# Designed miniproteins, single chains: the designs that were tried, part 3

Each design is a single chain, and the fold is of that chain. pLDDT is the mean over its residues in the fold that is shown.

## One batch from the design tools (miniprotein)

Design m77
Fold by ESMFold2-Fast:
Structure m77 (fold): chain A 60 residues (1-60)
Amino acid sequence: MKSREELIEEAKKLQEKADKEGKTSDPEFVEAAEKFLDAIVSEEPLEVIEEKLEELKKKL
């Protein structure tokens, strides 16, 4: 299982990819990104954070 810091780094790379592909304004990507950020801010278990990151990956 990846650490919280590794999951955050993965999310940053996905954001950079989304910016490059012009998908940061895609409603589905925005919703998935908001759910991931909410999980980080709410200090959800790593399993939940990883699940939200996988949802975000699927929207790219």
Scores: mean pLDDT 78

Design m79
Fold by ESMFold2-Fast:
Structure m79 (fold): chain A 57 residues (1-57)
Amino acid sequence: MVLAVISGKEEDEEEVREEAERVAELYEKEYPGIEIEEERQETEVGTQVVVRVLQKP
């Protein structure tokens, strides 16, 4: 189950990761099995970093 999606430009990737980790910490208090998945998407305006906070079964 996807709980949150944090995205931003490649230049902001560190900030995107930090925000995703903060969100994951909050969800870990309520839900077991929290994982973070990161992907990079190439777009016409540059590379986007997309980080998903997931609950695994």
Scores: mean pLDDT 79

Design m80
Fold by ESMFold2-Fast:
Structure m80 (fold): chain A 66 residues (1-66)
Amino acid sequence: SEKARKVATELAVYALENPDLSKEEIRKRALELAKKYGVDEETALKIADQIYKTQESIKKIREKLK
């Protein structure tokens, strides 16, 4: 949905700006955005988990480029 896409987009930007966020910190932000956009908590947490996985992958790539 449009609203879930807004949660995913804003959360992804937030995670990119804060690359060392824990999974729980990303989940907390996802729930705040879910409340803002009227998205259910289950969907928000699934988005959070996927974004955390993506951030961890990016972090590993950055470490290999040093």
Scores: mean pLDDT 82

Design m81
Fold by ESMFold2-Fast:
Structure m81 (fold): chain A 77 residues (1-77)
Amino acid sequence: MTLEQLKLEVLHAFGRAFQDAMDAGLTPEQALAVAEAAGRKKLDELVEKYNLTPEQREELRAFLDAAAKAARDDLAG
């Protein structure tokens, strides 16, 4: 598994949780909070499963944080 593939798995978990929350009738702000929690959970699962280094974990966290920021900025526009 490449770091690029791990980033994609984190993004898929984030996006699916956001869509599921929106489909359940949550507000975009509530859906974003659910998506961030799901992304963090997936990231922690991948760190454990693939025995990732601190540097790889940091890169995945930075990626998730950037995705969450982009989503917030889109909602705030």
Scores: mean pLDDT 85

Design m82
Fold by ESMFold2-Fast:
Structure m82 (fold): chain A 115 residues (1-115)
Amino acid sequence: SLDDFLRRYAGSPILPVLLALLVGGSIEDVERYLVMPGSLDEVIASIPDPRRRAVVEGVYRLMQDYNYDVEALAALPREEFHALLRSYGITDDAVRDQLYELIRRAAAVDREARA
């Protein structure tokens, strides 16, 4: 289930990238990327769909630039979150909405796991 996936990766520094991968696919598809050899950069570069790859790359660059984890991203007002993701090339409104909901759910699971 989604909640089992979110509990498994709670506290992971790459969780925002995993959520970006999940927007373009399924949990099983994300798990295939996680078992690939090589660096995270090489795994992202291997994504065949250029639209999906752009979303994942955008979130990865955002994490590197701001050191934002899911908790920090979930704390942003909705309008600020959307503006920030647009500035990283994530221009599809539906993709940003789905990411926002996934990030907020992941942050809630992470808080519960640490309580």
Scores: mean pLDDT 82

Design m83
Fold by ESMFold2-Fast:
Structure m83 (fold): chain A 65 residues (1-65)
Amino acid sequence: SVAKEAGLRIYAIGLEIDGYFESVKFEGDTIYIKQKKGSKKTDEEAERLKELAEESGVKLVIEKL
């Protein structure tokens, strides 16, 4: 749904602000994320975001730095 998609985008931006992701970009219905390396917590947050994206039907691309 539109509400779930908006919530997912806000969540991704929050993770960028908190320093887990180096960058977050939006292109159409796709979210592109550059993930910082060296943190188990960062990997866990990325995995959670991926699960939520699959549930919401949003395309998510994560690049590990």
Scores: mean pLDDT 76

Design m84
Fold by ESMFold2-Fast:
Structure m84 (fold): chain A 69 residues (1-69)
Amino acid sequence: MKIDPDEVALTLGIMLLALAKRSGVEDENLVKAAERIAKELSPEQVDELIAYARELGLDKIAEAIEKAR
């Protein structure tokens, strides 16, 4: 089985967003982690993460992902 690095990065991004939502705080470490994950993603996957972050109300993380482009 060949693991696609982009799929692993997307899964980690989704998990990070879920943890940020549960914590209720968009701290600088979570923002930086999201930016690092976004660099490993395709443009389409980045759009999916931004959409999910905005749906969760994580606007600061969503803006950081957009700027990492």
Scores: mean pLDDT 77

Design m85
Fold by ESMFold2-Fast:
Structure m85 (fold): chain A 111 residues (1-111)
Amino acid sequence: LVEEGRKLFREEKYEEAIELFKKALEEKPSAEIYYNLGLAYFKLEEYEKAIEYFEKAIELDPNNVEAWIFLGEAYFKLGEYEKALEYYEKALELDPDNERAKNAIKYIKSL
């Protein structure tokens, strides 16, 4: 289910990937499945849904730097720049050399 969902995600079949990830979640919740659901909803531009699943992913695995980055990106897409900044700064606490987080923070502070 998870590997099949990831294959569909790579083929840009995000809604089909979500269905497989939700089935995987019913069998056994995991940080990876929540993160993959967040990514798929993010690609569909359903940022509020993406945030919900990324928050569950970091609750189970707070060291997932990518999940913190995508939380910042999703809040940025919603125009919630202060929240976006908070999550990008959290990503930098875990990975101080993360160029995506550094560039996003500089951009937001330039607004």
Scores: mean pLDDT 88

Design m86
Fold by ESMFold2-Fast:
Formats: sequence, C-alpha cells, structure tokens
Structure m86 (fold): chain A 93 residues (1-93)
Amino acid sequence: KGKKALEEGNYEEAIKEYEEEIKKDPNNAEAWHNLGQAYLLLGNYEKAIEYYEKAIEIDPNNALAWRNLGEAYDKLGDTEKALEYYEKAFELK
C-alpha cells in the first residue's frame, strides 16, 4: 500500500506503489487520486492534474478529487478553472 509511504512523507515510494496498483487495476480511481495527491505534495501540479482527471474520469462523483483538481489549478495560477472545479466538488452528493 502506497498510503503509508505517503503518510511518512516518502512521496517517491508512494508514487511507485500507486503506479503498481494502477498497473494491476487501471480502473482503481482511488489509486489515481492518491497518485495525483503525491505529485501535488511534490509540487508537480501538471502531473497532479493529469492523475486527478483520470480519477474523476473513472469516478465522476468523487467530490474530493474535484476539490483537489481545483487546488492543483489554483497552484498553477488558473483561478478560473480552480473555481469551476471547486463548484463541481460542492455540487456533488
């Protein structure tokens, strides 16, 4: 499980473990979301966006993934897109 490595701040190890989970099950939305979070914490916002987009493609009702996608866009300075995704997260039930 990559989650323990992520909690310990070992983002490179977490990424490797989540990549292995995705290789076994490419429809694992949680693994894609966790991979995005690891890249967000590393400051690689472009990669975080790619992986969060994949997570929401698989599970479009994951409000947290939409929220985190908004945060990644905000970090890149795209405030308008960030607001769109924050609103989407808020609307999801």
Scores: mean pLDDT 83

Design m87
Fold by ESMFold2-Fast:
Structure m87 (fold): chain A 67 residues (1-67)
Amino acid sequence: GPAEEEEEKRRELGGKVLEAAVESLGLKGTATVTEFSETKIEGTATVDGKEYKVVLDTKTGKLTLTE
């Protein structure tokens, strides 16, 4: 239904937001969303063959990368 379509769009937008946040740090890579909530987007990013756990706080805009 429409609510399910909106959730899928939000998840897709979350992935694009994570990719844009990683790119804003001057890094090139791909990002995959693993968790999505109102307050944070969690995922993994692969940069130059190395995997990072990424967490974006949607309230503050703070991006955290963990090896």
Scores: mean pLDDT 72

Design m88
Fold by ESMFold2-Fast:
Structure m88 (fold): chain A 100 residues (1-100)
Amino acid sequence: SLEEEIKKLEEEIKKLMEKGQAFVRDLSRWLAEKYADDLARLDELVARIQAGEKLTNEEKEEIVSLAVKAVFAVVEYRLTPEQQAIVDELLKELFEERKK
């Protein structure tokens, strides 16, 4: 029935969210740990611009440098063997849930 299909979909979404949240948490922790100072400095400079402050040319160049580092950090992030195992388990569970 439609009601049973909705319940199955809700259970699948809940499992996906729980495992997806763990992955996002691990990625966020990795970024925060490795680039904490760079991210804090970028946030400081952006907040000053939003407050209407005029930045120096050196501070503007610093923003560009920090933005490049941020892009590089995202590109450098890769799944670890442990994270890949979690993804593999998630896929196996989704296929088994769909089968029943």
Scores: mean pLDDT 64

Design m89
Fold by ESMFold2-Fast:
Parts: structure tokens; C-alpha cells; sequence
Structure m89 (fold): chain A 64 residues (1-64)
């Protein structure tokens, strides 16, 4: 039961992180890739959705 609630919270956090990443993609800076990678690590450590983490890493690679 608690695991199900944690998953919903993690999934919401992952979706918010992706929305932020997409907004920052438009402001492309040299440090953006590092910031997006750090964000992906935070999402993963907090039990975020694997697909959302992969998308964050993809955005980081595109920002390089």
C-alpha cells in the first residue's frame, strides 16, 4: 500500500522534472547537459519512473 503511494509520488515527480527539462532545453547553455544529468540521478534515487529518467538522460545528451 505504501509502495503504491510512493510510486504515484515518484511518477508525479518524474513528470514535473521532464516538464522543467523541456523548458530549459530552449535556453540551451553549456551546463544544461550536466544539470539534466543531475536531475535524472535525483529522479532515479527517489524511485522515479524509468522511462522518465531515460527521457531526462536523452535530453541531457541532446543538450551536449
Amino acid sequence: MEEELEKEISDSFSRMALSIAKKYKDKKTPDLAKELLHLAELVEKNGGNEKDVEELRKLAKEAE
Scores: mean pLDDT 69

Design m90
Fold by ESMFold2-Fast:
Structure m90 (fold): chain A 96 residues (1-96)
Amino acid sequence: MRERLVEEARNTAEALRALADEIAASSSVSAALGTAAALVLVAGAWTLERLGLEEEAEEVREAASRVIALIDAGDTAGAAETLREAAELLEEAAEA
Protein backbone atom coordinates (compact mmCIF):
# COMPACT_ATOMS: atom_id res chain seq x y z
CA MET A 1 0.00 0.00 0.00
CA ARG A 2 2.64 2.59 1.00
CA GLU A 3 4.85 1.58 -1.97
CA ARG A 4 1.97 2.42 -4.36
CA LEU A 5 1.42 5.84 -2.74
CA VAL A 6 5.19 6.54 -2.93
CA GLU A 7 5.13 5.63 -6.66
CA GLU A 8 2.10 7.91 -7.19
CA ALA A 9 3.90 10.77 -5.38
CA ARG A 10 6.96 10.36 -7.65
CA ASN A 11 4.83 10.17 -10.81
CA THR A 12 2.83 13.26 -9.78
CA ALA A 13 6.05 15.20 -8.99
CA GLU A 14 7.43 14.29 -12.46
CA ALA A 15 4.16 15.43 -14.10
CA LEU A 16 4.23 18.73 -12.15
CA ARG A 17 7.84 19.42 -13.22
CA ALA A 18 6.96 18.70 -16.87
CA LEU A 19 3.93 21.03 -16.64
CA ALA A 20 6.08 23.73 -14.97
CA ASP A 21 8.64 23.56 -17.82
CA GLU A 22 5.86 23.79 -20.45
CA ILE A 23 4.15 26.73 -18.69
CA ALA A 24 7.48 28.57 -18.17
CA ALA A 25 8.29 28.20 -21.91
CA SER A 26 4.86 29.58 -22.96
CA SER A 27 4.05 33.25 -23.67
CA SER A 28 0.40 32.38 -22.82
CA VAL A 29 -1.20 29.37 -21.15
CA SER A 30 -4.43 27.75 -22.37
CA ALA A 31 -7.33 27.22 -19.95
CA ALA A 32 -6.97 23.47 -20.63
CA LEU A 33 -3.29 23.43 -19.56
CA GLY A 34 -4.09 25.50 -16.45
CA THR A 35 -6.92 23.12 -15.53
CA ALA A 36 -4.66 20.09 -16.10
CA ALA A 37 -1.98 21.57 -13.77
CA ALA A 38 -4.60 22.28 -11.06
CA LEU A 39 -6.02 18.73 -11.31
CA VAL A 40 -2.52 17.19 -11.01
CA LEU A 41 -1.95 19.34 -7.88
CA VAL A 42 -5.28 18.13 -6.39
CA ALA A 43 -4.25 14.51 -7.09
CA GLY A 44 -0.87 15.19 -5.41
CA ALA A 45 -2.59 16.68 -2.35
CA TRP A 46 -4.79 13.55 -2.09
CA THR A 47 -1.70 11.29 -2.24
CA LEU A 48 0.03 13.35 0.49
CA GLU A 49 -3.11 13.16 2.69
CA ARG A 50 -3.17 9.35 2.26
CA LEU A 51 0.50 9.28 3.34
CA GLY A 52 -0.50 11.13 6.56
CA LEU A 53 1.10 14.44 5.48
CA GLU A 54 -1.89 16.71 6.15
CA GLU A 55 0.04 20.03 6.29
CA GLU A 56 1.84 19.31 3.00
CA ALA A 57 -1.47 18.17 1.43
CA GLU A 58 -3.11 21.50 2.39
CA GLU A 59 -0.13 23.46 0.97
CA VAL A 60 -0.37 21.60 -2.37
CA ARG A 61 -4.20 22.04 -2.41
CA GLU A 62 -3.74 25.82 -1.91
CA ALA A 63 -1.17 25.73 -4.76
CA ALA A 64 -3.94 24.55 -7.16
CA SER A 65 -5.93 27.77 -6.58
CA ARG A 66 -2.73 29.86 -6.72
CA VAL A 67 -1.66 28.36 -10.08
CA ILE A 68 -5.06 29.20 -11.65
CA ALA A 69 -4.88 32.78 -10.30
CA LEU A 70 -1.27 33.25 -11.52
CA ILE A 71 -2.09 31.92 -15.01
CA ASP A 72 -5.17 34.19 -15.19
CA ALA A 73 -2.90 37.16 -14.25
CA GLY A 74 -0.37 36.17 -16.98
CA ASP A 75 2.33 35.21 -14.42
CA THR A 76 3.62 32.05 -16.09
CA ALA A 77 6.93 32.19 -14.14
CA GLY A 78 5.05 32.35 -10.82
CA ALA A 79 2.78 29.46 -11.89
CA ALA A 80 5.80 27.33 -12.90
CA GLU A 81 7.57 28.04 -9.57
CA THR A 82 4.41 27.08 -7.61
CA LEU A 83 4.28 23.75 -9.51
CA ARG A 84 7.99 23.08 -8.80
CA GLU A 85 7.51 23.80 -5.07
CA ALA A 86 4.61 21.30 -4.99
CA ALA A 87 6.76 18.74 -6.87
CA GLU A 88 9.50 19.11 -4.20
CA LEU A 89 6.98 18.35 -1.41
CA LEU A 90 5.88 15.19 -3.26
CA GLU A 91 9.51 14.13 -3.88
CA GLU A 92 10.34 14.59 -0.16
CA ALA A 93 7.26 12.50 0.76
CA ALA A 94 8.47 9.73 -1.60
CA GLU A 95 11.91 9.67 0.15
CA ALA A 96 10.49 9.46 3.69
Scores: mean pLDDT 83

Design m91
Fold by ESMFold2-Fast:
Structure m91 (fold): chain A 79 residues (1-79)
Amino acid sequence: AKKYYEQGKELNKQGKYDEAIEYYQKALDIDPNYTEARENLGLTLINKGKANNDQKTILEGQRLVNEARYGDSEGFLRR
């Protein structure tokens, strides 16, 4: 799991979002509780969606990041 996560991070730094997504998904297939892999998968999806002006992909990525960091929406400060 950790090896695939590290490869995903390197690919994401190079702007290779599709390849990074594949590696993060492989990490999660091995360890579904790998919170850092889920968070970085979400961040990479947001970056890819913004690059392609794809609102659906951005929203998908935002969901994954929020779930990884906060568990549920109740964790956000309300204002």
Scores: mean pLDDT 75

Design m92
Fold by ESMFold2-Fast:
Structure m92 (fold): chain A 69 residues (1-69)
Amino acid sequence: DAAEREALIAEAERLAEEGARAAKQGDYDTAVRLYEEAARLYREAGDDRSAAAVEREKQIVLAEAEKAR
């Protein structure tokens, strides 16, 4: 269903934006969780490219968190 797919993508975009804000605030645990949720929803929607992009953002956040340790 196209409407269901669009709803999943919209929710994934919202979660990715919240993840980016959390990362900017140094809340890496929240950012990682939100990016994982966004990637899951993108995959459910069949948007593997956006899921891969969000997974890449998650890896960047994990690398920044590792440097802070």
Scores: mean pLDDT 86

Design m93
Fold by ESMFold2-Fast:
Structure m93 (fold): chain A 64 residues (1-64)
Amino acid sequence: MDPEEYLKKGIEAARNHDYETAIEYFEKALELDPSNEKAAIYLAMVYRELGEPEKAREVLNRLK
């Protein structure tokens, strides 16, 4: 499957407040395309929503 498909599934899971599933899909998207800024941004947003801002920073730093 391509990284865009995982990104879309992650966004849908996050919209339904299924953050565990969203994290899995966003991580899979980043495994296939480490430069996918959208996946990293959405994953960071989910971590911030869960109260884990350090994990959010770690994800964004993968792109820098």
Scores: mean pLDDT 81

Design m94
Fold by ESMFold2-Fast:
Structure m94 (fold): chain A 62 residues (1-62)
Amino acid sequence: MELLAVAGKDYTAKTPEELTLKKGDKVLIEERLSRTLYRARSLTTGEEGLVPGSVLEKAGAA
């Protein structure tokens, strides 16, 4: 599953497997691993890693 999402808040990676994001960063969601955890790629840095779902908001056409 590939979906565009936006970081709704700043998030600092707590492990090497996680992404560091700034509020407003766009990410491509590659996989949903659990109800609270996604694998995503940052479109800002190009890095791939794990992101808590609570950090992400759906990118909608506004």
Scores: mean pLDDT 75

Design m95
Fold by ESMFold2-Fast:
Structure m95 (fold): chain A 68 residues (1-68)
Amino acid sequence: MAEEIARRAGVSVATARRYLELRKQGLSQREIAEELGVSVATVSRIGRAALEIEVEEGIELIKAAVFA
């Protein structure tokens, strides 16, 4: 997941991994931006990429469960 987020958002894999850790801890977009040393706009772009991938994975999981 982090590698795909990095590709879609145009950030390093390390940045994408750190974003996922901070998001899991419940930090706001502003707090994540401060921790990563990036703009809030960059965090929003990463978050959008993560959400798109999570929705795609959720659809695949539903298909696997329903059609297995």
Scores: mean pLDDT 77

Design m96
Fold by ESMFold2-Fast:
Structure m96 (fold): chain A 95 residues (1-95)
Amino acid sequence: HMSVEELIAEAERRIDELESLVQKAKKADVPTRIKLIEEARKLIDEVRSLLTEAMRLAKENNDPEALRRALELGSRVADIETEINELYEKVKAEL
């Protein structure tokens, strides 16, 4: 099983991938943008799963610093999800 530090590090790597996908989606044509939005939504679910497990382990280990880091990453994911939802609404408006 992954340690809390390994879970946080994996979540950080996947958040970097999410940010890259958002940048690609902003520059893509409509069909490619839809595909990238779907891929980004799947990656958000995967990151949230990692962060949920990291928060559980941080609480069990009485590690407030790890819990704080996981919550901060969760806030970043929420901001990225807002951007993705705005991109999706723009796609729908262009149709």
Scores: mean pLDDT 88

Design m97
Fold by ESMFold2-Fast:
Structure m97 (fold): chain A 62 residues (1-62)
Amino acid sequence: MSAEELIEKIKEALENKDYQTALDYLRELFEMGYSREQILELAEKNLNAEQLKVLRILLETL
């Protein structure tokens, strides 16, 4: 799965309020070598402001 596909899956999980699935995909991005800052840059292009706020909270738990 590409980073872009993982961001798309994170977006779907956030829309469904499935935070555990979103956390699992965030862990996969870190395992692929993406930093928190790189993940946020990808997310800013694909997620709305409310989704970004939730994503930032989830990233603080990792």
Scores: mean pLDDT 84

Design m98
Fold by ESMFold2-Fast:
Structure m98 (fold): chain A 69 residues (1-69)
Amino acid sequence: FGKPTREEVLSTLARMEVGIIKAHKPSEEEVVEIAKRVKERIPNDEEALKLLKETAEELGHKKAVEALE
């Protein structure tokens, strides 16, 4: 199979951002911005959005969880 689609690239980047969030544990405001960006760019990637929501919940970032609702 040839070239990744824009959606596949953005999905991969979102998963990498989840990994960075888990390692770096950024502020609630930073996670909210990431959540909004991911939701706007790949709104149909339920798995990536679920991983991001679960990560935000683990960090206690309620506003980031709400941004993903």
Scores: mean pLDDT 76

Design m99
Fold by ESMFold2-Fast:
Structure m99 (fold): chain A 74 residues (1-74)
Amino acid sequence: AEAARQAAVDALAQQIIDGTKKALEYNKTDPLLAYTDEQIKRLLDLVEKSAREAAERRLAGVADGIPGVSYPLP
């Protein structure tokens, strides 16, 4: 049970990280919205630190955003 729960949390955390990476890749195409590679790395570090916690909250049925991550999205 615990191992299955951890696997589910890991899968959800990875989905959050992958979604953020795709959004940041899209932003690179717009000169006004493009982040530097350093800014992207910092944002991904923040997402990775919070993704597991956000995944656990979603698994528990609580709709919360990733704390500490804020960036303009279309």
Scores: mean pLDDT 64

Design m100
Fold by ESMFold2-Fast:
Structure m100 (fold): chain A 58 residues (1-58)
Amino acid sequence: SDVEKAQQYIEKAREALKQGNYAQAAIYAQKAMFAGKNNPELYEEAVKLAEEAQAKSG
């Protein structure tokens, strides 16, 4: 399901952030936003991860 895909991409984004791979984290967060577009809670979580990846990459 899209919910399961969004959760899986969120976990991959978190793992990439933990490893310092901010480019990969941003990609997974964007995929999570797309999969979670119809779930406001998951979408918001993915947006926060994308913003964190961008902030830490600079």
Scores: mean pLDDT 86

Design m101
Fold by ESMFold2-Fast:
Structure m101 (fold): chain A 97 residues (1-97)
Amino acid sequence: SVAAAMERMEYRKLWEEEPTEALELKIRGYELLAEGEELLFEAEIKKVEEAKKLAREAIRLAKEAIELAESDPERARELLRRAEELIRRARKLLEEA
């Protein structure tokens, strides 16, 4: 079946030395999602409301980028760039707290 063949090709790409753009975007999205969740937890403990807002927005953008990585990689890349900027700003606020 075509569907089974496509799934095998996707699994094979995961073992390639050079991952696909969509796979690279998903990996970066999951990395930013993890960083965002860590910063959200720290912001809650330190009671830094602005950092908490930035971390929540970064988590939202990272999740959207993961979903769009295959269908709209250009949009996914832009969302990841914005998520990274928000994470950087949240981290700076938490360092100053």
Scores: mean pLDDT 81

Design m102
Fold by ESMFold2-Fast:
Structure m102 (fold): chain A 97 residues (1-97)
Amino acid sequence: AEAILAQTEESVAAILRRFGLPEDLRQAVVDLVRAILEDAIANRWSAEELAARARERLTAFLDEHGPAYGLSPEQREALLDALVDLVLAAHAELEEA
């Protein structure tokens, strides 16, 4: 679990750098991803349910923070897709661990 969470933190940092977002968002995004993964395990969500729930929660987060950083609609969708893919990958590894 700790190794997967450390990899997730590094992946979040890489995604935020790619989109030009500040590192101070990294811990907030990591905490959100961790909360989503904990809920997925506790509620036994399928990959499809996890993808839908992750997109919903990450959309709400980016709606709150995205306007401050000047993301275009296309950049916002690409960032959402990258973060949802990250959540799905981390969940798959945690289920096998």
Scores: mean pLDDT 77

Design m103
Fold by ESMFold2-Fast:
Structure m103 (fold): chain A 93 residues (1-93)
Amino acid sequence: NVEEAIKEIKEAAGELSEALRKMLEALKNGDREAYREYARKAQEAIDRILTAGGEDPEVLKLRSEIFKKFQEAGNAIKNGDLEEALKILDELK
């Protein structure tokens, strides 16, 4: 079901954004246990985006757009701009 796949991808993208925000909070507080837990949740959200919806063209287009945003967010993180990375990910909600 294309609608269910789109819903799953959008929910997972929101969970990824939230996990990244919590990882940032944990890092600022020196909480390595919380950082590892939210890093795990971020990986789970990425896996859900990757596996949702099979081969429907609408789903494939959405996944491609999300991966492009992840690449943009990754570039922002690489440049030390975590606020920009979170802003980019929030656009996926």
Scores: mean pLDDT 77

Design m104
Fold by ESMFold2-Fast:
Structure m104 (fold): chain A 65 residues (1-65)
Amino acid sequence: SDVSTAAQNGALNAGGDQQTSDAAQQAASSGTSPQQQSLNAGIAAGLKGDVQTSQAAQNGALNAA
């Protein structure tokens, strides 16, 4: 929950839209380790957004883990 919320906030702060941020949140929650949660968030944000949004989602998730 905290990790997935941090991924969502990271994507939003980087200028990601609601769809991108929600995707990062959902992807982070499916991870079984902090590293996997951050990687999943970054991949989901990157597919719908850009590199900056992807990196922000990863950093948000990783810092909360």
Scores: mean pLDDT 77

Design m105
Fold by ESMFold2-Fast:
Structure m105 (fold): chain A 86 residues (1-86)
Amino acid sequence: MTVILKLSGATPTQITGWALRAIGLELDGAEVEIEIDGDTLTITIKNLSEEEVQELLKLAEEYKKRGAEVKVKIEGDTITIEIKFK
């Protein structure tokens, strides 16, 4: 499965944390591409297991509970998760 994670309004600390998480997924066999533009981070992750996808979805739900704006789109084998902080 492919996940496209778009983070906007993130602090430098949050951007760094997500980049480190993406590196962790790459070490677990995922294919990861990271793009940073100011406070916007786009992470494209390929070759994810169902368990890894569910973990990312649960994390998105946690951010939503903390007041972030979260949008999830599912199109075939691709899940796009957009998180806007604040």
Scores: mean pLDDT 77

Design m106
Fold by ESMFold2-Fast:
Structure m106 (fold): chain A 79 residues (1-79)
Amino acid sequence: MGEELFKKGLEAYKAGKYEEAKEYFEKAYEIFEKEGNWLGVAASLYHMSLAYKKLGKEEEAKKYEKKSEEYLEKYVASL
């Protein structure tokens, strides 16, 4: 389920539907977090950051980019 929502987010992002893409990435993040899939969490947060940049929300973009980096480090530490 998380992977399908993430894929829909990518499709919306490619179509220039950045608000819709953000909502899909947010839903993917919620599912991946519940599953303990830290790589999925990091990827979803990173793409939320990209969507926020396209929407002109620079502070939100920076927030989610940093959060994505923290989860990616958590994933690497779990290896």
Scores: mean pLDDT 86

Design m107
Fold by ESMFold2-Fast:
Structure m107 (fold): chain A 70 residues (1-70)
Amino acid sequence: SMEDYLKKLREELIERAREAGVGAAKGETHQELMDLIDEAEKIDPFLAAEVASAAGRAYLEERERQKKAA
């Protein structure tokens, strides 16, 4: 169904956002994250906020890990 499709798409976008957040914390380009937020916003602005939040959490967790490893 359309609902099942959107649920799966939401889960995939959030997982990719976490990966992009970690990558950004490691010095990779923010382009992937920006592209993910843009795609989510085309579906639902609330989903875009969830994607951004997931990426931000992953970014902060990786930055904290880097500080402890330094």
Scores: mean pLDDT 81

Design m108
Fold by ESMFold2-Fast:
Structure m108 (fold): chain A 73 residues (1-73)
Amino acid sequence: SEEFRKIKEEFAKAVFDYINKNPNLTKEQRDKIREIANKGYEELEKADSLEQAREVFEKTLKDIEKIINEAKK
């Protein structure tokens, strides 16, 4: 339980940091990132193992990074 809570807190912080460190993102890009983050958080809440939670975490951050990288093209 404590490990799950810590992963969720780290996830929320990582998403916040991505948005905060990229202030030049368009509204559409920020909305897309929030959509991806919200879906990831829902999947994280449904994870039945620590390993699954980490996989959801990593996949979601990778998807967010794709949006940020697209913004740099």
Scores: mean pLDDT 80

Design m109
Fold by ESMFold2-Fast:
Structure m109 (fold): chain A 67 residues (1-67)
Amino acid sequence: DYREKLLEAAKAGNADEVRRYAQKLIEELKDNPEEAKEILIEGLRVAVANGHTGVAKALISALKEVL
């Protein structure tokens, strides 16, 4: 469910909620970081498509954490 929440927040431009759900996803998927990375990349695509620079920055930061 955190995947859907993150994508909804990214589409809405809510960087604080994106950061919150990104951390929840990373914690939930700690044994599968590649899946977490794929979800974060999808969120980044949504942020870029909607012009939400704050969300994009939050997702880039989260992606660096799982790399």
Scores: mean pLDDT 84

Design m110
Fold by ESMFold2-Fast:
Structure m110 (fold): chain A 62 residues (1-62)
Amino acid sequence: MEVVHEFTLSARSEEAIDQMIQREIEELEADGYEVLSVEREVTREGDTVTAKVKITVRKKEE
C-alpha cells in the first residue's frame, strides 16, 4: 500500500529545507513506513526559500 505525503516547507536556505526533509523521513520510518521516493520543488522569494515536497511511502511488512 503506497501513500503520498505532500507538504510545504519554508526556511532561509535550501540546506535547511533538506534537513527538514531528512527529519520527516526519519519520522515516517519510525512510524513503520518505507520511503520509496522524495520529490521537491524549490521557489525563492527574497530571503525565504519555499519547497513543495512529496514523499511516497509504503507501510513496512511484518
Scores: mean pLDDT 80

Design m111
Fold by ESMFold2-Fast:
Structure m111 (fold): chain A 116 residues (1-116)
Amino acid sequence: NKLIEFIKNNFKKLVSEDEETFLKAYEDLLNLIKKIKASKKEIEEAIEELKKLVGEEEDIPAELKLPKMAYILGELYLLAGNKEEAIEYYEKTLSAPNIIEKLRKRAEENIKKLKE
């Protein structure tokens, strides 16, 4: 699964405190999903790997990684067609401290669109 390989190789960037580094890695992940036309199963396997890596990365405080991870998980659930889980993770993104403004706006817009 190319998504799992990408996530493992780029995990530190996906949890980076630097907004530019995070956004670049996140956009690269989305572009990879589009390029390979990832199946629902491949995206769901990537979600489980990302959840595992978040739980194993003890050196990064949960409050620093959780908002970015919640947003990424919301997007991956949406791409997999799991709308209820997507909404849950976007709401977790909005409830988290220290969220970057760009992610806050994207999460709010996605929740509105999914609840319409």
Scores: mean pLDDT 77

Design m112
Fold by ESMFold2-Fast:
Structure m112 (fold): chain A 75 residues (1-75)
Amino acid sequence: MERAVLYVAAAAHAERAGDYREAGEYYERAGELFLAEGRREEAVEAYLRAAEAYEKAGDLEAAERARRRAEEVAR
């Protein structure tokens, strides 16, 4: 099983628990792993999910960083 998919599952679990900062961290790790595997579309989606999670956590700096990463990968 790909580790990226495990981090997506962990992020979804954290979101259900209301742990949005941890969800953002798990989505960022998933994005990094998808990118390492050449799975760019999935990496972009993971980084955008991380940004949404960080916004819900009130961490606007981390949200902006994750959004910029998604933009860079999409090019």
Scores: mean pLDDT 85

